# Designs tried in a protein design run: designed miniproteins, single chains. Part 110

Each design is a single chain, and the fold is of that chain. pLDDT is the mean over its residues in the fold that is shown.

## One batch from the design tools (miniprotein)

Design m3838
Fold by ESMFold2-Fast:
Structure m3838 (fold): chain A 104 residues (1-104)
Amino acid sequence: SPQEQLLVQQLRTDVRQGIDIARDLNDDDLVRVLEELLDLVDDMLANGVTPEQLERLRALVREARRLIRERMKTITDPVTAATLTVVMSGAEFMIRRLERLHEE
């Protein structure tokens, strides 16, 4: 649907921003997880959204959040920490909205 496409595009923007920050931090594990998340989002844009993709999306966001929490123990820049937190909260919000649109 057009609404699903918009939500997935917004999620793609947030994930790409997260990748840029993770690269600046030289956090290879976080970059890997966020790139897997971006690949899934790109697949959703190309082929539509499925319940299996939403489950995978939730798993990847949970793993990214875990890595961010570990990284926050070593982040000296509070703005970077705040930005990563906002990006992940935005991703979780978009996932919840996508799940609600799939309630048939």
Scores: mean pLDDT 79

Design m3839
Fold by ESMFold2-Fast:
Structure m3839 (fold): chain A 70 residues (1-70)
Amino acid sequence: MLDDLKKATEAGAQSLLYYAELYYKHTGDKEALDHAKEVAKRALEDDDNIMQLLTQVRSLTLDLLGKTQS
């Protein structure tokens, strides 16, 4: 169960980085890119906060997608 959550977090972190780089290319928002990199790094390194990190990764990815389409 924890291993599956960790794999989901790793996949989520990779998706977040991909969309953050797309958002950066579209807007030039380096702060958003740097924040996404920090969240992704924490998600890959911190097993104790998996549920919170998954929620943050998902929320940030959805926010970046919404702003890109706006």
Scores: mean pLDDT 74

Design m3840
Fold by ESMFold2-Fast:
Structure m3840 (fold): chain A 82 residues (1-82)
Amino acid sequence: SMAEGRAFHEQSLAADDAGDWASSSGYELLASELGYVPTPEDLRYRSEVLRESAELARKKGWPDLAATSEEQARRYEELARR
């Protein structure tokens, strides 16, 4: 529902403030899937940030984090095309 999506969006912002960008990205994706509708531009921007984060994670030796960030980036791109 939109209310549940909004709640996840708020959790995404709280995670971002805490420096937990991975949880922030996950919550924002859940918010979008449950009816919170950011603009296509916001979704594309988030996708770009996640791709950059995936590259940094690979360089730091965090392949699982890199893979999840890349997958989330692809999902945001798909949502932006709705």
Scores: mean pLDDT 76

Design m3841
Fold by ESMFold2-Fast:
Order: C-alpha cells, then sequence, then structure tokens
Structure m3841 (fold): chain A 60 residues (1-60)
C-alpha cells in the first residue's frame, strides 16, 4: 500500500532529476478500496512546467 506508493514516487522523482528535471512537488494517493496507487509529480524541465500522473496496482 502506502510504502509501495512512496517507493514508486521516489523512483519517479529520481528518474526526472537524472534526466535534468527539477521536481517541485510529489503527491501520493493510495486507494485501499480500489487497490490502486496514484502518483502525481509536478516538475520543471527545459524551462517548462510539467505534470505527470501515474496509476498502478497497490500490490507493486
Amino acid sequence: GLENGQKLADQYKQAIEDAGGTVKSVKVEVDEEKKTITVTVDYTADGRDYTDVITKPASE
């Protein structure tokens, strides 16, 4: 559940920073009833702001 969501968020943040982006905010939402994890990442790359939303099964 939550620990897997935080691990996913950390992996995504690292990937963005390794690619030269700057992470501004990360939001992790765990839906225990739907068994899903949603990670929303706001970041800046190449002088522009981006928002990525990823939804995965909570078992990952």
Scores: mean pLDDT 77

Design m3842
Fold by ESMFold2-Fast:
Structure m3842 (fold): chain A 61 residues (1-61)
Amino acid sequence: SPEDLVKGAKNRADEYFKKGDYKKAIDILEGTARQLEGWGWTEAAEEVRKYAKEIEEKAKK
């Protein structure tokens, strides 16, 4: 389901963020959002993109 994909992407991104690999965390989220959008799951893609922006903000202090 789109909800499971969103949760999985966020969990994987969080693990990379904890390790200091911010680029990998963002790449995972952006890749997942693109896939979700391609399948017509626009709201799920928007949620994942919003999370990616939050990670970017946190990484920049």
Scores: mean pLDDT 84

Design m3843
Fold by ESMFold2-Fast:
Structure m3843 (fold): chain A 92 residues (1-92)
Amino acid sequence: MEEIEKLIEELEKYLKENPSLSPALKTLIEELIKELRSAIEIGDPEVLETALKKGQEVLEKLKAGTVTKEDILNAMVEIAMEVLKLAVDRSF
């Protein structure tokens, strides 16, 4: 989805403009970006919808200065669960 590509660009821009971000938050955001890119490669509508929704929630909190490590981790877990569900559904 073009919307997820735009979200990735905004997250990457945030990292470049905020070099003082804690190393842990920077690593989590970089891992979230990788997971968003994987969602695009998978191309499943449910995976893409979850990735966009959870990624946008993280970006909004990040811009507001209210983001926690748990917010990013939970977003990544929910995207991964949709990917796992799809993999199981494809097996049988």
Scores: mean pLDDT 83

Design m3844
Fold by ESMFold2-Fast:
Structure m3844 (fold): chain A 100 residues (1-100)
Amino acid sequence: AMAEALEEQRRLLEFYLRFLGIDTPVEDLDREQITAISREVNDKIEAELGEELRELEEALLAGDYEKARELLKKIAEKLGLPEEVQERVFEKLKEEAEAL
């Protein structure tokens, strides 16, 4: 459980680094750098995909999982996310939406 959570966080950070075009290894990042990278990724994603992300959130909250999956696929294609990461993200978003 803990080791799996740390591995997921590491994979997410590696994705963020690739998305921003940063060649710095995850091991060389301090907490402040990780926080700054997360903010920069969120800002860039919002600027490039804000409309699609809004539609995805609306679909998830409405329980329209078919539409949510189609929107996530479009977002993932634009971000270069592999299929394994897409499925994991979808499951996480669905769980979070159901918890609201």
Scores: mean pLDDT 70

Design m3845
Fold by ESMFold2-Fast:
Structure m3845 (fold): chain A 97 residues (1-97)
Amino acid sequence: ARELAEELVEKAKEAIKNGDYAALRKALQELLDRVPDPDLAAEAILEIAKYAFKLGDLKAIQMAEDALQALQARAPSLGVGIALGLVHILLGVLNLI
């Protein structure tokens, strides 16, 4: 599962770099559907959000936040809650600049 999560993170980072939001959406959906550990999926989505923040891509961070909200609804966990809180901080900081 970790190797799959890492592969999907790299695909998502490449999608963000290329402005390919369809590919990003697909990678995020595969993290939700194919990574059974919600904490591992949340960690991967948070890494994607941090990369999007580094590039100033507000849309990509919002897509990661939507994915974490969907994950929290399906499989609530402490790790998912923490990741969602951190993504909200990233969105707030980016909106200030």
Scores: mean pLDDT 84

Design m3846
Fold by ESMFold2-Fast:
Structure m3846 (fold): chain A 77 residues (1-77)
Amino acid sequence: KQEQIDVDVQIALAEIQLAIARLSVKRHGKEALPEAIATLEKVIADLRQLIATHPHPDAERLLGEAEAELKKLREQA
């Protein structure tokens, strides 16, 4: 049960961090790119660790979304 709660919390935090990164770039443009890139790199690392031990469809979906967003932001930086 604690492991399940920890997984759910990590997925929720990843969703929030991805949303914050997207919103920051949308609101502040190029000035937000370094922070957004750093946030997405951390989210990707955390999700990869989670998936390696606890495969989860939502975590895999979020990883794909975060990787796609990071690629877009790096091309703009």
Scores: mean pLDDT 82

Design m3847
Fold by ESMFold2-Fast:
Structure m3847 (fold): chain A 70 residues (1-70)
Amino acid sequence: SHRVAAFYIYLQEGRLEEAIRVLNELDPETELEELRKVLSTITDRALLERLLAAARSPEFRAAIREHLAR
């Protein structure tokens, strides 16, 4: 998904507000597994906690919580 790719690029560029906007535009039915792969590459715990706080979708919140529990 180009939207999941855009989310990752914004995170790499430090554009957190744009990354959060894209995250909340993602479709949990079609893009959840691609998002899980991106989340698995993120080691910054504080960044994951900020994404969790801003995520509106319960499916995306659950995916972020799973990665934080590691």
Scores: mean pLDDT 85

Design m3848
Fold by ESMFold2-Fast:
Structure m3848 (fold): chain A 97 residues (1-97)
Amino acid sequence: MREELEKQLAEASDKYREALRNRDWAGAAAALGEIARLQLELGPELYSPETQELLRRLAALGEAGDYAGAWRAVAEAAEEKGQLELAAYWRRAADAI
């Protein structure tokens, strides 16, 4: 079970990187939601409560096909950490969907 989840996480991570290279923001958001779901299955206790909440939001948004919402959630998390340039980049990704 764990080895299968780790393989799925590696595959989702590869899809995410490929989608970002191709500027496929919808595909990247879908892969990010899958990564979030798999990370929660592998060990949510490895993450802060704030990160766990973000992972739950990303997994739910991915399941719903709300890819623009997924990028906005990532942007909000970046803004809370003072990463304003990164947040602006993710908001533009949401707007491109």
Scores: mean pLDDT 85

Design m3849
Fold by ESMFold2-Fast:
Structure m3849 (fold): chain A 60 residues (1-60)
Amino acid sequence: SMKEEEELREKARKYLEIFRNSTDPEELKKAQEDLRKNDKLLEAVTSIVREELRRQRAAA
Protein backbone atom coordinates (compact mmCIF):
# COMPACT_ATOMS: atom_id res chain seq x y z
CA SER A 1 0.00 0.00 0.00
CA MET A 2 1.02 3.65 -0.39
CA LYS A 3 1.26 4.11 3.38
CA GLU A 4 3.55 1.08 3.76
CA GLU A 5 5.74 2.34 0.89
CA GLU A 6 6.00 5.81 2.47
CA GLU A 7 6.91 4.31 5.89
CA LEU A 8 9.57 2.18 4.17
CA ARG A 9 10.97 5.22 2.32
CA GLU A 10 11.05 7.25 5.56
CA LYS A 11 13.02 4.43 7.23
CA ALA A 12 15.35 4.31 4.19
CA ARG A 13 15.97 8.08 4.47
CA LYS A 14 17.02 7.62 8.12
CA TYR A 15 19.52 4.93 7.09
CA LEU A 16 20.91 7.24 4.36
CA GLU A 17 21.41 9.92 7.04
CA ILE A 18 23.42 7.40 9.10
CA PHE A 19 25.63 6.52 6.10
CA ARG A 20 26.15 10.20 5.17
CA ASN A 21 26.65 11.70 8.67
CA SER A 22 27.66 9.01 11.19
CA THR A 23 31.28 8.60 12.27
CA ASP A 24 30.51 5.62 14.57
CA PRO A 25 31.88 2.38 13.03
CA GLU A 26 29.49 0.21 15.09
CA GLU A 27 26.45 2.22 13.98
CA LEU A 28 27.59 2.01 10.33
CA LYS A 29 28.17 -1.76 10.63
CA LYS A 30 24.71 -2.28 12.17
CA ALA A 31 23.09 -0.19 9.41
CA GLN A 32 24.88 -2.24 6.71
CA GLU A 33 23.71 -5.50 8.32
CA ASP A 34 20.12 -4.19 8.57
CA LEU A 35 20.10 -3.40 4.83
CA ARG A 36 21.62 -6.81 3.95
CA LYS A 37 18.86 -8.58 5.94
CA ASN A 38 16.00 -6.54 4.44
CA ASP A 39 15.81 -6.58 0.62
CA LYS A 40 12.86 -4.14 0.53
CA LEU A 41 14.74 -1.62 2.68
CA LEU A 42 17.87 -1.96 0.51
CA GLU A 43 15.73 -1.45 -2.61
CA ALA A 44 14.13 1.67 -1.07
CA VAL A 45 17.56 3.15 -0.19
CA THR A 46 18.85 2.40 -3.72
CA SER A 47 15.70 3.91 -5.27
CA ILE A 48 16.09 7.18 -3.30
CA VAL A 49 19.79 7.48 -4.28
CA ARG A 50 18.98 6.84 -7.97
CA GLU A 51 16.13 9.39 -7.87
CA GLU A 52 18.45 12.03 -6.35
CA LEU A 53 21.12 11.29 -8.98
CA ARG A 54 18.55 11.55 -11.82
CA ARG A 55 17.29 14.90 -10.47
CA GLN A 56 20.85 16.26 -10.30
CA ARG A 57 21.54 15.20 -13.90
CA ALA A 58 18.20 16.65 -15.11
CA ALA A 59 19.01 19.99 -13.43
CA ALA A 60 22.40 20.13 -15.19
Scores: mean pLDDT 81

Design m3850
Fold by ESMFold2-Fast:
Structure m3850 (fold): chain A 65 residues (1-65)
Amino acid sequence: MEKSDEVKELLEKLKEKGFEIYGPIDGTYDSTVKYVQLKLKEKGYYNGPVTGKVDEEFKKAIEKA
């Protein structure tokens, strides 16, 4: 229901993989997710839309990163 804990967990995984992650861009967790989706897309790991939503494609992109 709350996305904050999911975002935290995924950001921790990205930091372990060498991504430089910091808090929400616009003061929301959705903005942080969008930022990460853009970074993964730039690196070729994510091919889905930038929605700010934690979904399977986003999680797969993190695994690839």
Scores: mean pLDDT 66

Design m3851
Fold by ESMFold2-Fast:
Structure m3851 (fold): chain A 78 residues (1-78)
Amino acid sequence: GSVSEEQFELEVRSALAYIWLAIEKISPNPNKEAIELFEKAARLYDEALTASPEERAQLVKEADELFKKAREIMKKEE
């Protein structure tokens, strides 16, 4: 079976969350709050990949908000 474009975009979002998590963990001054937010966002994107369409929308919304907060924390450290 083919993955939908929506599911492919979700897989990319999950992968990006894990990549940013890894980058923060290996940084000279890792921010624990940013790490926790990226971990939560990655898990929610992973859950969204196997969820119903209705549940997926809510999980993506929550994951996007957590990812945004983690990125904002990283920017404030500069």
Scores: mean pLDDT 81

Design m3852
Fold by ESMFold2-Fast:
Structure m3852 (fold): chain A 55 residues (1-55)
Amino acid sequence: SSLERQIEFGKKVVEILTEMERLAKAAGNDKLAQIYAEARAHQEKRIKELEEKLK
């Protein structure tokens, strides 16, 4: 379904944001790391809401 595809895509976005946060942190850019962490949390919340709609 379209919802299942959106969830799968969202999970890939979370993977990318997690890696970007890690790289920013490793570079000492704590401000950028925080931005990616917040974007990841927002995306995870959206995925949770979509998964609840599938029930």
Scores: mean pLDDT 88

Design m3853
Fold by ESMFold2-Fast:
Structure m3853 (fold): chain A 87 residues (1-87)
Amino acid sequence: MASELVARLVGAVLRAIGAVLEGDVEEFTEAAKEAAELAVEYVRAGGDAKEAIRLLERLKKMAEEMGAEEAVKALEEAIEEIKKIEE
């Protein structure tokens, strides 16, 4: 489970970065939402919550720069969910 989950998370992050380079807000939003969901699953599986939050905060800054409001919301919700897991 862990290796497949990490591979999927890395894939979603790389896809989001690719969308930033191409200026594709829709593709970025889809990739960022997938990364957000996978990051929550990663932490629930015992992954590093601090690193997951840092990753999602970086994606959120990219989303804000692109004006991807839906991605910003999804990333904020995932960060708050991860914080609740660590409480």
Scores: mean pLDDT 84

Design m3854
Fold by ESMFold2-Fast:
Structure m3854 (fold): chain A 65 residues (1-65)
Amino acid sequence: SPPESPEQRQAYEKLLKEGLKKIEEGVKRIDLTAPVPLPHEMVIKLANELLKYYNPEDLVIRQAP
């Protein structure tokens, strides 16, 4: 796997925490924006974790501009 920067790892953990918190709150659709560009493998890992609780059409993960 490509090396992850500390910023990317922190962004991943923050997005995962926010996604899981919204699941606990019963949010039906989730739209998350990464504060820094994430590697493809990290985005897939995040999506797979959240897709345990959401349909693909209800989960959006946006990359940093």
Scores: mean pLDDT 78

Design m3855
Fold by ESMFold2-Fast:
Structure m3855 (fold): chain A 82 residues (1-82)
Amino acid sequence: SALEEAERLLEEAKKSDDPEEVGELALRIGKLLLQVAPKEKIPEAIGLTLRVIGLLLDGASKEEMIKAAEEILKLLKEVLES
């Protein structure tokens, strides 16, 4: 399922020592969210995904990337449970 794949990607991100790789994994979770989100949730899903792109461009820490990935996963879980 999309949730199981997203949780796996987040676990991989938490094990990575490369903030850029963590950001790339967070973007993959964002892509999963965008593929399953209903029309009314697409703007929020886009916003969360764009935040990861902004963090990558700014050279943000692993901690900030993981936090952004967790926000995407939270919305993905909400979408799949609603």
Scores: mean pLDDT 86

Design m3856
Fold by ESMFold2-Fast:
Structure m3856 (fold): chain A 91 residues (1-91)
Amino acid sequence: KKVRFYEEVAEDGNRVRLRLEVEGDLMVLDLVIEAPSGAILVMKRLIHKGKEQVSVTFTGEMSEEEKRRLVELAEERARRAIEEARRELEE
C-alpha cells in the first residue's frame, strides 16, 4: 500500500491538497481545492481495474465560471498524480 500527498498554491491563489492511495490495481484519490474566496471543491476518484468512479462537491459561493475553472484545475492535478503513480509502478 502506497500513499502520496501533494500540496501547492496554484498561480491564482487556489490551494490544492491531494492524497493518492495506490494498492495493486486500486487507486483512491482525494483532492481539495480552497479558493482565496473561501469556496471549496472536493473531488474523489476511485479507479479499479480500468473502471473509474468520480464525485465532485462544492461549498461556498462561486460563479459557474469559477466552478468550471476549479474543476479543470482538479482534473489536471488528479491526472498528473495518477500518471506519476503509474510510471513508478512500471519501474
Scores: mean pLDDT 79

Design m3857
Fold by ESMFold2-Fast:
Structure m3857 (fold): chain A 84 residues (1-84)
Amino acid sequence: ELLDRLEAAAREATREVAKKYGWSEKAQDELFAEVVEAIRKAVEEGKPPSEYLRELANKYRELGQQTLADAVEEIARRVEERLA
């Protein structure tokens, strides 16, 4: 239930962010897959999804992909707004 709600929030947030940046459907799907993996790992370990999403954003930043890092931070913020 919680995971389903978080995945739904992440899907909507990723769609909105992809639209904002003019990304292709394929790029949106690829980013969503990585975001969902981070959320699933967080839920499995009983940790906040924002912790793993922040790690994903830092990974993109280290690769010089600042736009993807900013996108993941925006997704994390939107997902957290839907908790509790």
Scores: mean pLDDT 80

Design m3858
Fold by ESMFold2-Fast:
Structure m3858 (fold): chain A 84 residues (1-84)
Amino acid sequence: MFVAPFLFRAETRGEAFQEFLDSLKDTADLTVEGDPETDDELVATGTYTDPKTGETRKVTVHMTFKESADGKRVQLVAAMEFEE
């Protein structure tokens, strides 16, 4: 099991979430459970294909949203857990 964290910062939850999905658009096929606009923690499950090796693995992604005190900045922390 290996966990790789991703960090995205944007002005809105939707923008941070979309930047994360866009970063994986060519490498991951994910089904997201929950609502990125309302849920502070989301889980996505699916497959990830390593672009360097071409190896496909089953993956679970744990996503956590953190908002700044003034609500003007959102941070998305996404941790990928690979199942073997």
Scores: mean pLDDT 76

Design m3859
Fold by ESMFold2-Fast:
Structure m3859 (fold): chain A 100 residues (1-100)
Amino acid sequence: KPSKEELELESELALAQIELAIIKHLGLPKVEEAKEAGDLEKARELLEEMIERLERLIERLRELAERAAKVNPELAREAEELRREAEELLEELREKLEEL
């Protein structure tokens, strides 16, 4: 039933979900650990890396949503929801960087 294009879009969305989860569940705790250790330089480096990754992820999700809208509106909706979640996290990371 799903086309090859739909399966490719689904796999790209799944990889994006994994990338966002890695930033949230592995990246953020490392920033907090660095701050608690007093290594503000390391905390800043980690935040800057995560911000760059999120900016790229947001752009990929925007492109994915546009492609998916023509093929499967449900995938487009999921990509847009994930993009909004990534944008919220990006703002949180920018605030944390300003606090350093």
Scores: mean pLDDT 87

Design m3860
Fold by ESMFold2-Fast:
Structure m3860 (fold): chain A 55 residues (1-55)
Amino acid sequence: KDRIRDSLKLITDEEVKEVVEEALNDPSLTDEQIIDAIRKASSVEELRKLLEEAR
């Protein structure tokens, strides 16, 4: 999760940062699930949905 947390500094959208921070703090989500959700999502709402489905 450290590499994703470092990459968070490069994200300029505050709402996206918040969603990713919550996912990084969730022990039920793996790094692969978080990365996959970020790659597939085209919006913050889609990102939230994909992370919810991964739980």
Scores: mean pLDDT 71

Design m3861
Fold by ESMFold2-Fast:
Structure m3861 (fold): chain A 80 residues (1-80)
Amino acid sequence: SEIEALLKKADEYARKMMEINREMLQKVKELEEQSALDATKSRAEGYQVFGELLEKGSEYGLEAARHYRQARELAKKAAE
């Protein structure tokens, strides 16, 4: 059904968002493990990388939300 197709697509976008979440955690950990001699720079670089990944993850999350909303609207119409 069209509803099932939309839910599948939403789940695919949600999965991509979760993959970005894992990458975010890995990058922050990597940067936090940098030398104690430059903790401030390591933290700033960590926030920059985290911010970029958060933006990408948010794009996938918005697409997932859009497809879930479309599926819901179709379900409402089918219930009329």
Scores: mean pLDDT 79

Design m3862
Fold by ESMFold2-Fast:
Structure m3862 (fold): chain A 74 residues (1-74)
Amino acid sequence: GLDLSKVTKQDLRDLLLKILEEKAKEAGLPQERVDEYKKLIEEEVAQITDPKHIQAVTAFLLGAPVEEVQRIAE
């Protein structure tokens, strides 16, 4: 299981990129659009300064309910 207390910016970035690649393949997105979204992911993740926010976003992406995500982010 994933220990959310140890999740890093790199872990969040890698998870988001994996989700993007899977959804892009299913939707038939062109590579230019995939590259654009990769850049946005890297820029957004780089701006997160609070480890609790990294943990909360990771939990949300893994299917945690909104109430639990909010509890982690506080």
Scores: mean pLDDT 79

Design m3863
Fold by ESMFold2-Fast:
Structure m3863 (fold): chain A 91 residues (1-91)
Amino acid sequence: SREEAEEYYEKGIEYYKEGNYEKAKEYFEKALEIYEELNDKEGIARSKLLLVMVNTLLDDYSKTLEYIEETNKLLKELNLTVEDILKPLKE
């Protein structure tokens, strides 16, 4: 459900802020799976962008380029910026 995806996304943000990038990745991947099932383009873009960030920090580049390309496409379609997605991570 969308509520479950939002819960996983928020847990990912929490772990990211704590510096636990492995758990942040796990929860963003769980959120992404549900957002993709719902065809929620904003949820997909948010989750993929955060996964690019945590994967870079974990030195895991397996999907980084693909996610960057897909996120850029989705953000353009949604008229959103990277800053709009990253705003919740700023103090």
Scores: mean pLDDT 81

Design m3864
Fold by ESMFold2-Fast:
Structure m3864 (fold): chain A 73 residues (1-73)
Amino acid sequence: SAAQQRLEELSQAGLEEMKKLMEENKSNSLKDQQLASGQKGLQQAKKIAEVPGARDLGEQAAAAYEAAIAALK
């Protein structure tokens, strides 16, 4: 039927657009997510470094996050 053919054409166009969006963002989105997670971890590590008795642990964690962030750039 004509209605069935139109639905199939719309479905094909939608699938091609989705594939295009997936390919465009494939490699960049993962790196951006890793950088965002690293920055969040770094902020938490810096807060831990302000806690009495946890300064050394917080500073070591912050240095590790900074090194990981630098490696992603």
Scores: mean pLDDT 72

Design m3865
Fold by ESMFold2-Fast:
Structure m3865 (fold): chain A 102 residues (1-102)
Amino acid sequence: STITLSAPAKVTGKEGGTVTIPVSFTGDPSDVDRVELVRAADGRRLGRAFGEDASNSNTASVTLTDLEASDAGVYVPVALKGPEGEEVARGPGTELIVTPEG
């Protein structure tokens, strides 16, 4: 089946804290091994969640820890298959806002 990803348009975290970006998908879970977040500014791959929990789940969560102001920006979820990380789907960007609150 065709894999489609969805994620929140915006999430807010505190500097020094943590934020979780939930990603859900539609389609056959067997076509997806993991979900990663790609920072739009530089293409850096950050975290992954799907495939470490039940592969029969259509929801993944990526948690960013020790937030800094420089972590703010757009993160794009990417669904990957196989050990080589073939991209099977790309979702909408999530804007991360980092507030300077302790």
Scores: mean pLDDT 73

Design m3866
Fold by ESMFold2-Fast:
Structure m3866 (fold): chain A 96 residues (1-96)
Amino acid sequence: MEARRLAEEGKEKAREGREKKDGELAVEGAALASRAAELARENGDGEGGRLASEAGAEAGRAGVYSKSISAAGAGTVAAGEGTFAAMVAGGEGAKG
């Protein structure tokens, strides 16, 4: 459940960064999304990985909107990590 909480927090930070046009908040959102993806992968939490991917995508969009290349890149990486975590969990148990 920790991964899901961090993904939600990351998504909230990303939204705030987009509304305030603040690239630093977008980077913070991406970092939280990446941490959520790591925890989801460690725990085999496919839903947590999916939520981390969504949070990372939101942070990437906030980065583009705020013209922060660092936030856009970090958000994209976090989204990919979340997707990978979800695929690993799903590949092990969901298509049996």
Scores: mean pLDDT 79

Design m3867
Fold by ESMFold2-Fast:
Structure m3867 (fold): chain A 88 residues (1-88)
Amino acid sequence: MSQTQQDYDQTSQQMSQSDPSDWPNQMMWGMDQMYSTMYQNGTPPDQSFYMTWQMNTQMMSQHMSDPSMFQNTMQQMQMWMDQVRTQA
């Protein structure tokens, strides 16, 4: 629980401090961390997990220079992390 929250906070902090051009890379790194956490907790990611992450990464890549899109993606990630934490 605290580990998953820390993983999210770390990803969120790094993204907010990075240039927009690095956001897709930060998103992919965050996905790997969340995947690892879910797998270790015995709750393997389903297809919905992969599709949500892929969609968010594509949207961020297309609109990475727009601060409002950044905030929306961060908010969606926060809600998604809450779901992961609940399932773990």
Scores: mean pLDDT 61

Design m3868
Fold by ESMFold2-Fast:
Structure m3868 (fold): chain A 76 residues (1-76)
Amino acid sequence: SPIDETEARLLAIYLEYQERNLSREEFLARVRELADALPDPALAAAIRTVVDESERNGLSVEEFLRRLGAVLRELA
């Protein structure tokens, strides 16, 4: 599904964050770039909303992924 493919891409970015010491800001920028490339406007908007919340509220990458996972499950 588009959600499963998006989660796989998000996991790849998270592994790069863990292995390459990407900053939180760099991680969020990579996720925003992923969202901007998605053909599904609802899925793209959902991801961007969580990125914007994370930037405003200073959420950790792990807290970001937990919140995003919940939103993606609601869209499925």
Scores: mean pLDDT 81

Design m3869
Fold by ESMFold2-Fast:
Structure m3869 (fold): chain A 79 residues (1-79)
Amino acid sequence: ALSRDEVLERIFELMGEGARAFREGDLEAAEAYFQEAVELARREGATWVLPFVYRELGELYESAGRHDLAAEYYARAAA
């Protein structure tokens, strides 16, 4: 089991790697990192970080032309 600090460190690491991949145009790698961050946050109960990860996924899907998915993740981020 991960401690709270270890969970947060790993989530921020995954988000940083996802953001880097997104800037480099590797949308598949960026999606994988952000989805791993979502899964970790849900599993470990760090649900307060989910709006931040959902916003990143929204921006990624918007850039990929997947406007329906972008709208869904932006809505999740605002909830």
Scores: mean pLDDT 86

Design m3870
Fold by ESMFold2-Fast:
Structure m3870 (fold): chain A 70 residues (1-70)
Amino acid sequence: NDEKIKQALLDGIKAELDRLVEEGVITEEQAKEAYEKLKALIDQYNETTDPQKKAQIFDEMLALLSELVA
C-alpha cells in the first residue's frame, strides 16, 4: 500500500513546509523545491526493494529537511 504511505508522508511534509513558510523560516520557493525533491526521493524509496538502498534514500530525505532549516 505504497500510495497511501506516500500520500501520508507528502501530506505531513507539505503541512510542515507550509508552517515553516508561515513562520518565516523558509521561503515559498524553498518549500516548493524541498517538496519536489522529497517527492522524488519517496518515489525512489517506494520503487527500491533493497533495505540498504531504502535506508540511504531515507537518510537523504532527512539531510534535505535538516539543510532546509539550517
Scores: mean pLDDT 79

Design m3871
Fold by ESMFold2-Fast:
Structure m3871 (fold): chain A 90 residues (1-90)
Amino acid sequence: SDELQQQLERLREETIERLKKLGVPEDRARGLADAVLDIAFMEDEELAERSLDRAVETLTSDLSDEQKKKAREIAYEALRQAKELLRQHR
């Protein structure tokens, strides 16, 4: 739906800005936010979690352990919000 599309795009932009404020380079922040949205459509919860952990590690590899931890927290929060939006619009 158009409303779902708009809400997911808003979540994407919010996630990018939160990651940028943490010190994640913009291209990597966009990559992680895009990965979160792609993963949100996965039905296998274990595969979704492993995919997100891989995306976080790959896109934050050169950052500090604290920045990686916070980026992972932001990514998981965004995934939870995206899945909730998908549930509300099914």
Scores: mean pLDDT 87

Design m3872
Fold by ESMFold2-Fast:
Structure m3872 (fold): chain A 92 residues (1-92)
Amino acid sequence: SAEEELERLLKELEELVEKIEELVERMEKDPSTKEEELKKIRELMGEIQELVQRIYRLVQEHPELRSRVMAALEEIEKRLQELGERARELLE
């Protein structure tokens, strides 16, 4: 069902954000890994973009899911913005 698919996609999205958090922490602990970890972060961001597009399609087909999706995506966007700033500081 659409509800089951949404729950699965939101879970996958959360897991990808957690992986990015771990990579940022690794860069903070060992600056020599910055280029390797940043490359991995870019790959994960691509996967996040694909999941977000899939979620938007579900909302288009099932408008009743919109409120739940908007709340979840806003939280994810804020977390990713913070992580992006932390990663940029490490590269300067």
Scores: mean pLDDT 84

